# Designed miniproteins, single chains, continued (2), part 63

Each design is a single chain, and the fold is of that chain. pLDDT is the mean over its residues in the fold that is shown.

## One batch from the design tools (miniprotein)

Design m6167
Fold by ESMFold2-Fast:
Structure m6167 (fold): chain A 67 residues (1-67)
Amino acid sequence: MKEELEQELRELAKKYGFSKATEEALDFIIKHSTPSELKTLVEALKKMTKELAEGLIHLVAAVLKVV
C-alpha cells in the first residue's frame, strides 16, 4: 500500500541521512506518485549510494513538476 512505501522511503531517508532539500523533494514525489512508481523508486534507491539516491530523488521530483 502507498502508506507502507512512504514508511520505507522515510526509513531510507533516515538511514542515508538525506538533506532537508532532498526530504522536501521526496515529500513532493510521495504526494504525486502512484504506489507502483513509489515501489520502483524504493527498489532503485536501495541499490544506490547516498549521492546517487539524492540525485535520483531530485531528478524524479523535477520531472513530476513539469508533467
Scores: mean pLDDT 81

Design m6168
Fold by ESMFold2-Fast:
Formats: sequence, structure tokens, C-alpha cells
Structure m6168 (fold): chain A 85 residues (1-85)
Amino acid sequence: SSDKQEAIDILNDLISRSTNPEAVKLLQQAIEKIEKGDLDSALELVNKARDLLVEYYTSQNRYIEKQQVRYEMDLVISLIEKEKK
């Protein structure tokens, strides 16, 4: 599915730009779950990574990075949810 591939592409881009090792690990695990068709586990991992990165940028007062990550993660979540239908 094009929606599945788009979600994977966005997650790979986020991994390439992230300096947080825990978030990178969660995003890599989410990609593996998407590829295996385990979309519920993928959503849990994406939500956990989003919350971790949002908290990190909030603590650092990095408003722009927080908004960018939130937007991109919400798009990934919507693409995964669409793929479940």
C-alpha cells in the first residue's frame, strides 16, 4: 500500500534526524511492525516515540522541533490507521 510505504518513509526520515537513541529504537521497531502487518503494535510504538520526543523538546524549550515532530507523527498515525481499514 502507498499509505504503508509513506508511513515507513516518514519514520525513516525521523530516524535519520533524531539524536534520541530511545526514540530511534522505538521508531525502528515501529517500522518492523508495519512491515509485518502488526499495525496495532506499530501504533503503540509510534505513540510512545511521539510522547517521548514531545516531552524531550518541551523540557528543552524547543518549540519548532516539538511542532514538527508532532505534525509528522500525527501524519504517520493517520496513515497507519487508514491502512487498518
Scores: mean pLDDT 87

Design m6169
Fold by ESMFold2-Fast:
Structure m6169 (fold): chain A 102 residues (1-102)
Amino acid sequence: MTPKVLVISLPENIDKALEIGKEIEKKAKELGLEVEVIPKGVSDIDEVLEALDEGPDVVIFTVEAAMSLTPDDQEKVEKKMKEKGTILAGSVDEAVEELKKL
């Protein structure tokens, strides 16, 4: 029952996902929140949908990963997030605010 935050990057940008994840963990800890951060490098839309199918509470995309999505990919991601109740965060601070509401 620990809240899960999925951080999605391109495979070559996994270091960015790890950095974002560490900042989320640090801020959550300062607020007394337990969180499981899952950094994931993804090569295609099927890997994104597979990661979302695990039902994370919050997802954040690196800029490069977000820009790699076609409009059709974005629609599939939005549908899966709505199905799973996953919240999209545009920043570390937004992710932490959503965790506080859980």
Scores: mean pLDDT 86

Design m6170
Fold by ESMFold2-Fast:
Structure m6170 (fold): chain A 68 residues (1-68)
Amino acid sequence: SALAGFDVDGDGTVSGAELQVGLRAKGYTGPTDGVMGPETRAYLEAWIALGRQGTPAQVRARAAELLA
């Protein structure tokens, strides 16, 4: 699964908050409140679009393009 790398507790499921915490390591700067808003989605899509790799700066740049 594209979300497997964001399973912080290792139980095989990913909550919105766990996804946001994982995305922070990928350059996400939004809230970790578990709400899947446009910013959280843009960073997830940016991470996937970059082949699940890249620096935080690259992920932020791609997310900004997706939010435009």
Scores: mean pLDDT 70

Design m6171
Fold by ESMFold2-Fast:
Structure m6171 (fold): chain A 89 residues (1-89)
Amino acid sequence: SALERLEEELSIPIRESRKLIQESKTSKDPQKLLDEAIAKLQEMKVPILRLLEESARAKNPLPEEVRELLQRYLDEIDALIAEAKKLAA
């Protein structure tokens, strides 16, 4: 389904970013991995925010369950960015 594809497309880069953050903890150069994770996560926010903004203006908005899924991913992305920034400090 479209929802399952959206979840797959969003979950993959989140998992990759999480892996970069974990690898930074044992790396001799953690800053490069953390910067890459932060950049990837910030890029992911752009299309999610666009979908939510377009839905808010649409006569036929995205289903509530899709909007809630997108919001949960935004919250997870923000949490991972905060973790990466804390480790980079």
Scores: mean pLDDT 84

Design m6172
Fold by ESMFold2-Fast:
Structure m6172 (fold): chain A 72 residues (1-72)
Amino acid sequence: MVEEAQKRLEEVKEEVKRADELGQQALRQYQQQSPELAQQAQQAYDVAKGANEKVLKAAEEEYKRVKEEAES
């Protein structure tokens, strides 16, 4: 149980990191095309980054909860 929650947390961390790198790549690509398009892409990236951080925090809370319950 705890090991499964820990593995899930690590997987979420990897997914968030990958998503951020892809978002940054897209931003660099759009910046070469149009400032207006780059601005819209930046807004989308900021929203996605915030959502990904929320998912990561949820996984961290779940891991903590499962760990505490397993010790009971």
Scores: mean pLDDT 80

Design m6173
Fold by ESMFold2-Fast:
Structure m6173 (fold): chain A 78 residues (1-78)
Amino acid sequence: SAFEELVRRLLERGSVTDGDTGTTITAERLGERTVRLTISGIKLSPEEAEALVAALEAAGARVLEADPEAGVVVFELP
């Protein structure tokens, strides 16, 4: 799926920075199917964090942890 390809690309690069917004997304593998995403350069609102969790779950991932203040989401790939 496009989601799995996106996550794989992020894991291969470790991080991606948007030059226009200054937003950086860092991906690291914690286990065979477990991934941590860290979003920095911008603070997520609670609503934006909930939308991200909902999008991950809609893509078939299991969200294990979410910390909107730290910009961190931990999830398990299907």
Scores: mean pLDDT 79

Design m6174
Fold by ESMFold2-Fast:
Structure m6174 (fold): chain A 64 residues (1-64)
Amino acid sequence: VNELALELVRWATEYEETVEDPEKRRQIALFATAQALRIISTPSEEEARKLLEEGKKELEELKA
């Protein structure tokens, strides 16, 4: 579970570096932090993986 949260944070950090718009970079960082906390708080590894994938999709939408 904690490893999945770390994966999201690492992915979001790398993704944020590809984004030129400072406002979108801030939104990505804030969302990734909140979503990582949800992943850590989940009782199920399967649900944590679902949150990771949902987080990645929402972060990609923020970049668009």
Scores: mean pLDDT 75

Design m6175
Fold by ESMFold2-Fast:
Structure m6175 (fold): chain A 84 residues (1-84)
Amino acid sequence: NNVKAIKAFKAVYKSDPRDASDKNVQKAAHYLLYGSIDVPDPPDPKVVELAQKLIDGGEYGKILEASVEVDVLEGIEDIKRAVG
């Protein structure tokens, strides 16, 4: 359900999953394309292209799922850094 996925994304990330320039959407697309959470700045043009393709295809569930996976992986790495 695209409406439910969009609402959930907005509630969690406080941003719009329909914006390909959104940092969390770009992190999700980077993770889907490369399996990595280390997003370069500026983002890879292929990542921006994939983000737009997912948005145009209404793949908001996939964007949300990948964003949640990135958050979990970032949280694990943050804990590892904090504890040494």
Scores: mean pLDDT 82

Design m6176
Fold by ESMFold2-Fast:
Structure m6176 (fold): chain A 91 residues (1-91)
Amino acid sequence: SMSELEKKIKKEAEELKKKTKEEVERLDKLAEAYRRTAEGLREMADVLAKVDPKAAEILRDGSRDFERRAEEVERKRKDLLKEGEEKIKKL
């Protein structure tokens, strides 16, 4: 049988896993939204390229910014998973 301390540690680990999962899911949705925005801006830039090259340039720059934002969120997601694992190991 598990001791009361072992049961408490298991409960704390499950709570940490749950919180990490919820935050990871939030970051995944944010990264997806940024990726979709970047794709939409690229598609609009392609449409505008022959009619309004200046607007197309602005949209291409915006697309690159949202790609960079997605990459930053993806890095934060990776760091969050690592931090969660380290917290569980410390229990």
Scores: mean pLDDT 88

Design m6177
Fold by ESMFold2-Fast:
Structure m6177 (fold): chain A 59 residues (1-59)
Amino acid sequence: SIEDKIRELLGGKDVVTKEEAIRALQEIAGASEETARALVDLFGDRLTIEEIAKLAAML
């Protein structure tokens, strides 16, 4: 699943920093840094893997 791919990329973490989330969106969904940052900026300093997967599905 996309969640499993994100979790694997981020070293098995369930919650990650904004910068880690931006990287995951770029690597998994092919998002630009600008697009990924705009999406993750809607969140606080941390995102769950589920939240990142949901954002990737919107791309």
Scores: mean pLDDT 82

Design m6178
Fold by ESMFold2-Fast:
Structure m6178 (fold): chain A 104 residues (1-104)
Amino acid sequence: RKKEIEELKKKRHQLLQQATDALQQGNTQQAAKYLREAGRLYREMSRLREEDPEVKRAYEEASRMLEDAARGLEQGTMTPSQVASRVTAAELRVIGAEIDSELS
């Protein structure tokens, strides 16, 4: 169980790094693709955390934030800087919930 979650966390980190790299390169289509893939991964991770409602909710929230960021980027309603800030906010929300869960 813990090993499965750690592998998903590594994949999440890789996808978000790829999204950030694509944003820096000005490749908005590729960045949006990676953000959507990361959002889907958060949804899968939330399903594995049925026993922890706080972490599950954080993952569902992060998934929505990344999907909104991808859409905003594709529609030109968000700048790359605004998208990067949204990604950071989603990660901080998830990390906070994961830490609180470990301490409980």
Scores: mean pLDDT 82

Design m6179
Fold by ESMFold2-Fast:
Structure m6179 (fold): chain A 67 residues (1-67)
Amino acid sequence: MEEKAEEDAEWVREQLLKLGIPEEEAEEIAEETKRKMLEAESESKAAAIAVGAVLRGIGRVIDRELA
């Protein structure tokens, strides 16, 4: 679980960087996501947390463009 959480958090970081989110912010979100995934009761819940983090990143980009 820990190894997979690390890999999934790195994947989230990569997706956020591709969306144009700054490296520092992407790392912060990835680290928070990893922590939440480690606390998840199931692998399915951990996967949902990772996907949710990417969607939150997209939301931040939209908010900046629409603000």
Scores: mean pLDDT 76

Design m6180
Fold by ESMFold2-Fast:
Structure m6180 (fold): chain A 76 residues (1-76)
Amino acid sequence: SALEQQIREEQAEVAKAYAEAKKSGWDPEALARVLEELIELGEALKQLAASQGNEEGVAYTEKLIAELQKKLEELR
């Protein structure tokens, strides 16, 4: 679906931005702030998918949120 494609594209952009920030020597606090904003975006996408009955999109965004939360914990 178009929504699933949008979520996949957002995930790729998110992963790229995080990798670039890490490579640029951003401090852990700055990286944590970026991850927190990305988790908020993920939650919004999950709610959108749920409102449209997109079960696959909900599962996909839940997985993305879990990965971002794991990355946030790794910075502590």
Scores: mean pLDDT 76

Design m6181
Fold by ESMFold2-Fast:
Structure m6181 (fold): chain A 88 residues (1-88)
Amino acid sequence: SSQALVDELQAYAEKLKEKAKETGKWEEVERELQILAVERYIALLEEEGAEQALIDALRVILEKLREGVSGEEAVAAASVLPDAAVAA
């Protein structure tokens, strides 16, 4: 399962690198890789039955990354959730 995720991520990364070389949009490729990594991590945590609060925080990060927010701002948005998560 985890090996399949790594293999899929590497294959997708290679395709995105070729597209970035063709279009000159390396920053967009980095964002797409971050989005893919977070999506795969959420899927892995759901498969393993991790705490819903952690999954919800990662979904907030994912949504902000998709909106074009920086990784730092995405994490900051999710940091409002820890107090609610600890209370659950």
Scores: mean pLDDT 67

Design m6182
Fold by ESMFold2-Fast:
Structure m6182 (fold): chain A 82 residues (1-82)
Amino acid sequence: SIQQQVRDGINRAHQILMSRQDDPDTQNRITMIHQSGLTQIDRAQTVDQIRQGVQDNIQTLSTFVDDDVVQQVQDIMDQALS
């Protein structure tokens, strides 16, 4: 299902984000976004709600994570949403 594919994508993105960060405060922010993303997927009733939740979380990450890492996350999520 698309929900399972997106959940798998969120988990892969979280693993990459955590591997690229050594600051505990940044890791905590990333973990909160990860948990929020999984909750949004579980509560989503439409594919559009899933897409919106993913984009909102990527936008939040873009405020404090390097652009190259954000692009990797975007690529993973685009693949999961295909």
Scores: mean pLDDT 84

Design m6183
Fold by ESMFold2-Fast:
Structure m6183 (fold): chain A 63 residues (1-63)
Amino acid sequence: MEERLQKAFDAMRKLLESGKVPATELTKDILVKALVEEYGLSEKEARATVNRLIEMGLLRFKE
């Protein structure tokens, strides 16, 4: 679990560094896409990971 959480944070950082998305547009879908593309997770696994991070209060969205 923690290893996947760390990968999710790394993916978020890389998306922001790439300039492809501004921080204000970071959403669950964007992070799920990054986890699938960069870390080889299935979409189901990536969504479950992101939802868990939100439930734990570790992710902030503009929502």
Scores: mean pLDDT 65

Design m6184
Fold by ESMFold2-Fast:
Structure m6184 (fold): chain A 55 residues (1-55)
Amino acid sequence: SEEEKEFEKLEKELFMQMLEEEVARRGGATPSKEEADALAAEAREKAQEIMEKKK
């Protein structure tokens, strides 16, 4: 659906933003896979909240 496509796009954008912020905070060091997975989960949750608020 259009909502699913919007959600996927939003999740990806939020994840990229959060990942860039974390890399910057670490002085350019790449987060571990576990840390990246945690950021991805957080981005997904934030995307869900934003989609709910549109109602």
Scores: mean pLDDT 80

Design m6185
Fold by ESMFold2-Fast:
Structure m6185 (fold): chain A 75 residues (1-75)
Amino acid sequence: SSLAEKGDKAFEEGNYEEALELYTKALEAAVQRGAPQEQLAIIYEKIAEVYKKMGNFEKAQEYEELARKLREEAR
C-alpha cells in the first residue's frame, strides 16, 4: 500500500498522529518525484482533515489554503 493509503487507514481508525506522519511522508515522496500540483493539493487536504479532527483549526485552515493555491496554479 502507498504511504497515503496507510495514512487513510490510520485516519479511519482514529490514529490522527500516525495519519499525520504518514501523510507528511507521502507529501515528501510526492514532491521528490515531481508529482503534479493537484496530487500535492490532495495530500494537503488530507493533512487539513487530520488537524480538524485534532481540534487544531488554525493548522487546518493553513493547509486548506495551501491546497487551494496549488489547485489554482494547476489551472
Scores: mean pLDDT 87

Design m6186
Fold by ESMFold2-Fast:
Structure m6186 (fold): chain A 108 residues (1-108)
Amino acid sequence: VKTETHELTGPIERSESGGGWLLRSTATYKLPAAPKVTVTIEVEASDSVLVASGRATVEGGEPVAASKGQKGSTVAEAKEEKTVTLEGTAVAEDESAEVKLILTVEYE
């Protein structure tokens, strides 16, 4: 089994909402062509983050969700070139709050 890890640190977008901050992150990664690919998403967030969620969607598949402290995982068939899209959304008290999305790709 081969493993690739991608980390998306910090929000791409920050917007003020009701005296707090809405944080949004998105990135797309290429998946290796393999008979079986396991995709795992994990969310890490700073203490000022009230709610954090992550979603990973493999091209042609359904999204897998994760939240702070709870990982999401799915198995996809990627015999051809495919992509995985990461999306993160968080609500924070502080504009300096950080959210990290961790994508782990395991393939054989």
Scores: mean pLDDT 74

Design m6187
Fold by ESMFold2-Fast:
Structure m6187 (fold): chain A 104 residues (1-104)
Amino acid sequence: VTDEEIEELKARVEKMLEKAKKHKLSPQEVRYLVDMLLTLALLYLQKGKVDEAIKYLETAREIMKKYPEHKDLVSLIPKIEEAIEALKAGKVKGAQFIVWQLVY
């Protein structure tokens, strides 16, 4: 994955987050946004950009909490929190594996 591809995904995520602030997202948009946020976090971890990865994991968690009707997505929150805590503790490879499991 190129830096340009990461920047394109980031731009798509930020545009959808701005929409989410002003409008309620459809079920498909919520799932797509969460998938993009988790994928972006994984890509930043692969680049060694831990702070950016934490930001996108925290954002995914907040979207999941805002749309609690998506029970399957809400069930992922404990794993996202585990990944965030692992990253804050410097356990980058362990966190990367957790995020990889969330994406794939």
Scores: mean pLDDT 85

Design m6188
Fold by ESMFold2-Fast:
Structure m6188 (fold): chain A 71 residues (1-71)
Amino acid sequence: AAERKARIAALTPEERQEWARKELKDGVKFILDIRYKRGEITKEEYQRIKKLLDEGNWEEADKLISEIEKR
């Protein structure tokens, strides 16, 4: 945990964004799958976010993920 935070803090904003995108992409997909199975998000929302992540449209994906996390 501490080493991971220090590593993230040492990255440039662009490097941190790329690292976060790679690390969080799989974690986000896992969490979205769980939320979808619980009925907390629709199939359409789940598929849309996965498509945005696959297209590298992280800004739009992050916005939608943040909206779901507020639920």
Scores: mean pLDDT 69

Design m6189
Fold by ESMFold2-Fast:
Structure m6189 (fold): chain A 74 residues (1-74)
Amino acid sequence: MALDHFKKGKRAFDNGDYQSSADHFIKSGNLSPGTVLGAISYYNASVSYKKLGDEEKARELYGQALQNLFEYSS
């Protein structure tokens, strides 16, 4: 479930495993389209990719976070 992936992403991030963190947050986002959970999941995946030095992927995921937020607020 989306929340389970979110929790796994948070744990991986806290352990410094930014690649695993990003993967779990992306899965959480994909399972939560048009929700606040989906938006924050993609945002956290963006932060994880910034830690990995992948600015392009981080920007893409930040865009997905904003899109999810707009779908939620509309």
Scores: mean pLDDT 83

Design m6190
Fold by ESMFold2-Fast:
Structure m6190 (fold): chain A 89 residues (1-89)
Amino acid sequence: DLLQRYKELAEEAQEAYEAGDWEKVIELTIELGELLAEHYGVPLIAEAAKLTAEALRAELAGDLEKAKKLKEEAEKLLAEAAAQARALA
């Protein structure tokens, strides 16, 4: 069930990306992050996804400095999330 929901959201995200529907990509990025955070029990995955979505919004608005800072913060949280997931394995 959870894997099926992930697959459906990932397919929707790919279709939205190919269509250039950036608002849909942003929404699905957050939903995928929340789903993975729930599955792995690592809330930082959801936080990283939200920062990634904010970085995309900033990039689309032409605020490249803000986008860069948000991407760096998201990458840091993803590294921490990966470390937590490995510690649980």
Scores: mean pLDDT 82

Design m6191
Fold by ESMFold2-Fast:
Structure m6191 (fold): chain A 71 residues (1-71)
Amino acid sequence: SMDTVQRSIDQMRRDADSSSDPRRSALLYDIGSGMSRIVAGVTDPSDPRRDVFIQQADDLDDQARRVMSTV
């Protein structure tokens, strides 16, 4: 379900935020971004949650890129 996927993304974000290893943080943000983008891609275009998943994927990808810029 979308709720189960969202809980997984939320957990990856928490793990990324709390990690002392920037490479691990970037990987977790990238995985979360990928999951969010896949869900958006299979979500009906008329479902308002689709745009939320797209925005979340973009935000997580941006976080991964920012963390990697510190390595």
Scores: mean pLDDT 86

Design m6192
Fold by ESMFold2-Fast:
Structure m6192 (fold): chain A 64 residues (1-64)
Amino acid sequence: MEEGAPPDTRFEIVFEPVELSPEEARRVLERNQERLAELQRRLDAGHEFPEGTVERLRLPTRPP
């Protein structure tokens, strides 16, 4: 899929690429999953984010 923009624009999640060791990458991914779950829980509870809210998460990338 190219880019199917969902109607919800309350907040945007931006993944910032970062080179990490495999072990550190696992920790970052685990933390990201918990962060995303927390954001989803807040949305389910009716929490609204201000327009233009951007969450920056580190995304471990494989170097060339």
Scores: mean pLDDT 68

Design m6193
Fold by ESMFold2-Fast:
Structure m6193 (fold): chain A 74 residues (1-74)
Amino acid sequence: SMEELLEEAREEVERIIREGLAAGRSAQEVAKEAMEYLDKLIEEKKLSEEEKKRAYDLLLQAFIDVMEEHEAAA
């Protein structure tokens, strides 16, 4: 389902960001890698315009959430 696809995408995006930040990569570098992952997923799954918007909204929210967690842990 779309809900399952977006949940898996969220977990992978959060993992990319968390692992990248833990490895000392910049916020810009981890955001780029996460966006490249989503762009590939959008193409592979042939997501609609509405589904693409949801995927990008998910990326933005995941990035904000993980950055806030990283700042709180410092």
Scores: mean pLDDT 83

Design m6194
Fold by ESMFold2-Fast:
Structure m6194 (fold): chain A 69 residues (1-69)
Amino acid sequence: GAEERAEEAARRVREAVEAGDWEGAIRTVSQMAADGDSVAARAALEVLAEIDPALAERAQRAAVKSVLA
């Protein structure tokens, strides 16, 4: 369900950040947005905002761009 997808999304971006893979974290959020999974994308962005607000802003901009493509 939505809760399971949100938790998986949060876990993926945490793992990417812990590994130093900032581009991977951004791509994960963008892909979730492109897939129309707003719940997962929002959960991932909230986790990134707690870790690094600047990274969250970059991910949000990428997500908006992916939806417009």
Scores: mean pLDDT 81

Design m6195
Fold by ESMFold2-Fast:
Structure m6195 (fold): chain A 77 residues (1-77)
Amino acid sequence: SMMEELAEAYYKEGEKYYEEGLRAYEEGDYDKALEYFNKAEEAYEKALALDPSNEKARENLLRVSVEVLKIAVERVT
């Protein structure tokens, strides 16, 4: 269905932004990493709203939260 295709598209968008965020983080660009992680979070949330059974989206959303917390800790230490 169109809704399932849309859910998959949002999930893939989340994956793309998550990978871009990790790359920015490795480069030490924390502002860019946060921008991408926020975009990944939005995309995964939209994917889960359309398909709540997507365990990978739920897991990756948690991973994004952990990465954001790591940046917050590094910016104050």
Scores: mean pLDDT 86

Design m6196
Fold by ESMFold2-Fast:
Structure m6196 (fold): chain A 86 residues (1-86)
Amino acid sequence: MDRLVTPDELLLQLLQSVGATKRVLTLGDLLTYLGEYLLQQKLLDPNDPTIADLRGTLLGQLFGVDRVDGRDSAAIMERLRAHVTE
């Protein structure tokens, strides 16, 4: 079930960079904007589009990691939950 969440300031800056206009959105909307961010910043490995290189990015700073597996939606959601208030 989709719950409304409020992103922290750093996550909100990332979401706004890809066109988010609301401060409160669903986790599904968050994942959609996150996917758009990965595409716009060209963070996906061209030899393996499931792997994202986050070094030197706002998302890397937010998650505290250099790489993420885009197929592991559960791990991505867990990291996002640390930066939202429900």
Scores: mean pLDDT 72

Design m6197
Fold by ESMFold2-Fast:
Structure m6197 (fold): chain A 70 residues (1-70)
Amino acid sequence: SEELEREARKLELEAEVYEGLALIVRGVANILESKGIAPPESLLKRRDELEKKAEEYRKKAEELRREAEK
């Protein structure tokens, strides 16, 4: 259904936002490491939380996409 496809698209956009934020945090951590600075544990935890959130939205979107095809 078109409604399920629209909802899946919204969740895909949410996933993309969290993926982008996680990538930025990864980039910051990599820059710190390149300068001989250990990334703070709080930064690494934030990265992991953002990646997990992105994965959750991706899975929800995939489930809705599969439902739309039935």
Scores: mean pLDDT 86

Design m6198
Fold by ESMFold2-Fast:
Structure m6198 (fold): chain A 80 residues (1-80)
Amino acid sequence: SEAEKKAKELTELVKKALEAEKNKDIETLAEVVAKLAGEEMGKKVKEAMEAGDLRKVAQLLTAAALRRIGDIIDEELAKK
């Protein structure tokens, strides 16, 4: 199923982002967030991580994941 494939990819990206945050791997965290919600969001999470603002990192990662969920819904509905 295409929806199952997209859900799995989203889950793997979120897991990778959480591991990158745990390891203080700012570049990997920014790349994952950029893949979820675009380069501007990736830049914002990098700035938040460099500032040590973990609350903002959590907010940005949540927003990025929600945007990707919205994209998946839009893509699936467009095929109907």
Scores: mean pLDDT 83

Design m6199
Fold by ESMFold2-Fast:
Formats: C-alpha cells, structure tokens, sequence
Structure m6199 (fold): chain A 82 residues (1-82)
C-alpha cells in the first residue's frame, strides 16, 4: 500500500520504507520531471497523459506508485508553503 508508505514517510516512521521509496523516485528522472511540471502547472490532464506514457515505458512503475508520488509531492509543497 503506497499510501501507507507515503504517510510513514511524512511521520518520520519506517525509515527503511522511506529510503526505498526515495530510491525509486531518485532513480526515475522522468517521473521527477513529470511531478515537477505538475507542481508548477496543476494540469491534471497533462500529468495523466505523461504518467500513462511513463507507465508504458517502465514496467517497474505502477499506477499506485505514480499516484502516491503525486500525493507526496503535493503534501511536501504545501508544507513548504507554511
């Protein structure tokens, strides 16, 4: 459950799971670029289009992982704006 991993990262719990999740994100430059674009534009349609193409090209990524990464990016941005 990627949502639980996301929550554990935010709470500082499960550092091993947080490290694995960050490792996946940092190894996926295209995912990081798509997330950065989304945080700047808030364009849901463009994000979904790019995410679908990424999922077709990288079998190690899942829709759930991409959605969890999007939620994590939004939460981090909101925290930094506080």
Amino acid sequence: DYLKILEDILKGENPEKAQEFRKILTSKEELSEILGDYLSTKDEKEFEKKAEELLKNDSSLTKELVEAAKKLALIIKEINEE
Scores: mean pLDDT 68

Design m6200
Fold by ESMFold2-Fast:
Structure m6200 (fold): chain A 71 residues (1-71)
Amino acid sequence: SKDAQIQQLLEQADQQVAKAKKLVADWKAYMAQTDLSQDEIRKQTVKLTAEVLDQIGKATDALIQARRLER
């Protein structure tokens, strides 16, 4: 049903947001290391930003699809 499809898309978006939160938590743990160079910090931050953007983008797409079904 339409309602079941909406629920599935909302659950998909929630899972993608959870993945983004885990990426940030793992990055924060990595950054707690005392001997990281500025270049290592910069490289890991760029990688995190790209991966988080990808997950949030997928969540946004799922939410847009859910919104279209709510008509």
Scores: mean pLDDT 85

Design m6201
Fold by ESMFold2-Fast:
Structure m6201 (fold): chain A 71 residues (1-71)
Amino acid sequence: MDKEELEKGLKEVVEEGVERAKKGEPVFDVVNWASQRMAELIQKSSVDKETKSKLAIKYMNELQERLAELE
């Protein structure tokens, strides 16, 4: 999995997480699910460690900010 595929996957996790929260899933459960899903994508990615860390932080922060807007 290259950088573009990893970013696409992480964006899809954010979008699915927001939809899960909108349907009434607890934010805590959504964050835990997304954290595990993102970790799996990052582990399978061939990009460097620094890029993996930056993308993980970026998309997890985006998810948390979007979930906060729903409350």
Scores: mean pLDDT 83

Design m6202
Fold by ESMFold2-Fast:
Structure m6202 (fold): chain A 76 residues (1-76)
Amino acid sequence: TEEAQRTAQELQDLIDSLDLSPEARELFGQASEAAFAGDVERAVELARQASRTAGLSPEQEERLIELLRRLAEAAR
């Protein structure tokens, strides 16, 4: 739980640094919820949709997916 909270904070800090639209933030919120539930497939799918909505680079998308995978692992 503590590890999951720290990883969630890293993810939130990254999202905040990207100055995202409300729509993209909502999709990343849903991705984080899926990751907390251990649903890696759904978290990655939502993160890809959010990244496309926000116009993120492949590097930014990869970092977000990595954090979501770590969050899902920590939530197990």
Scores: mean pLDDT 80

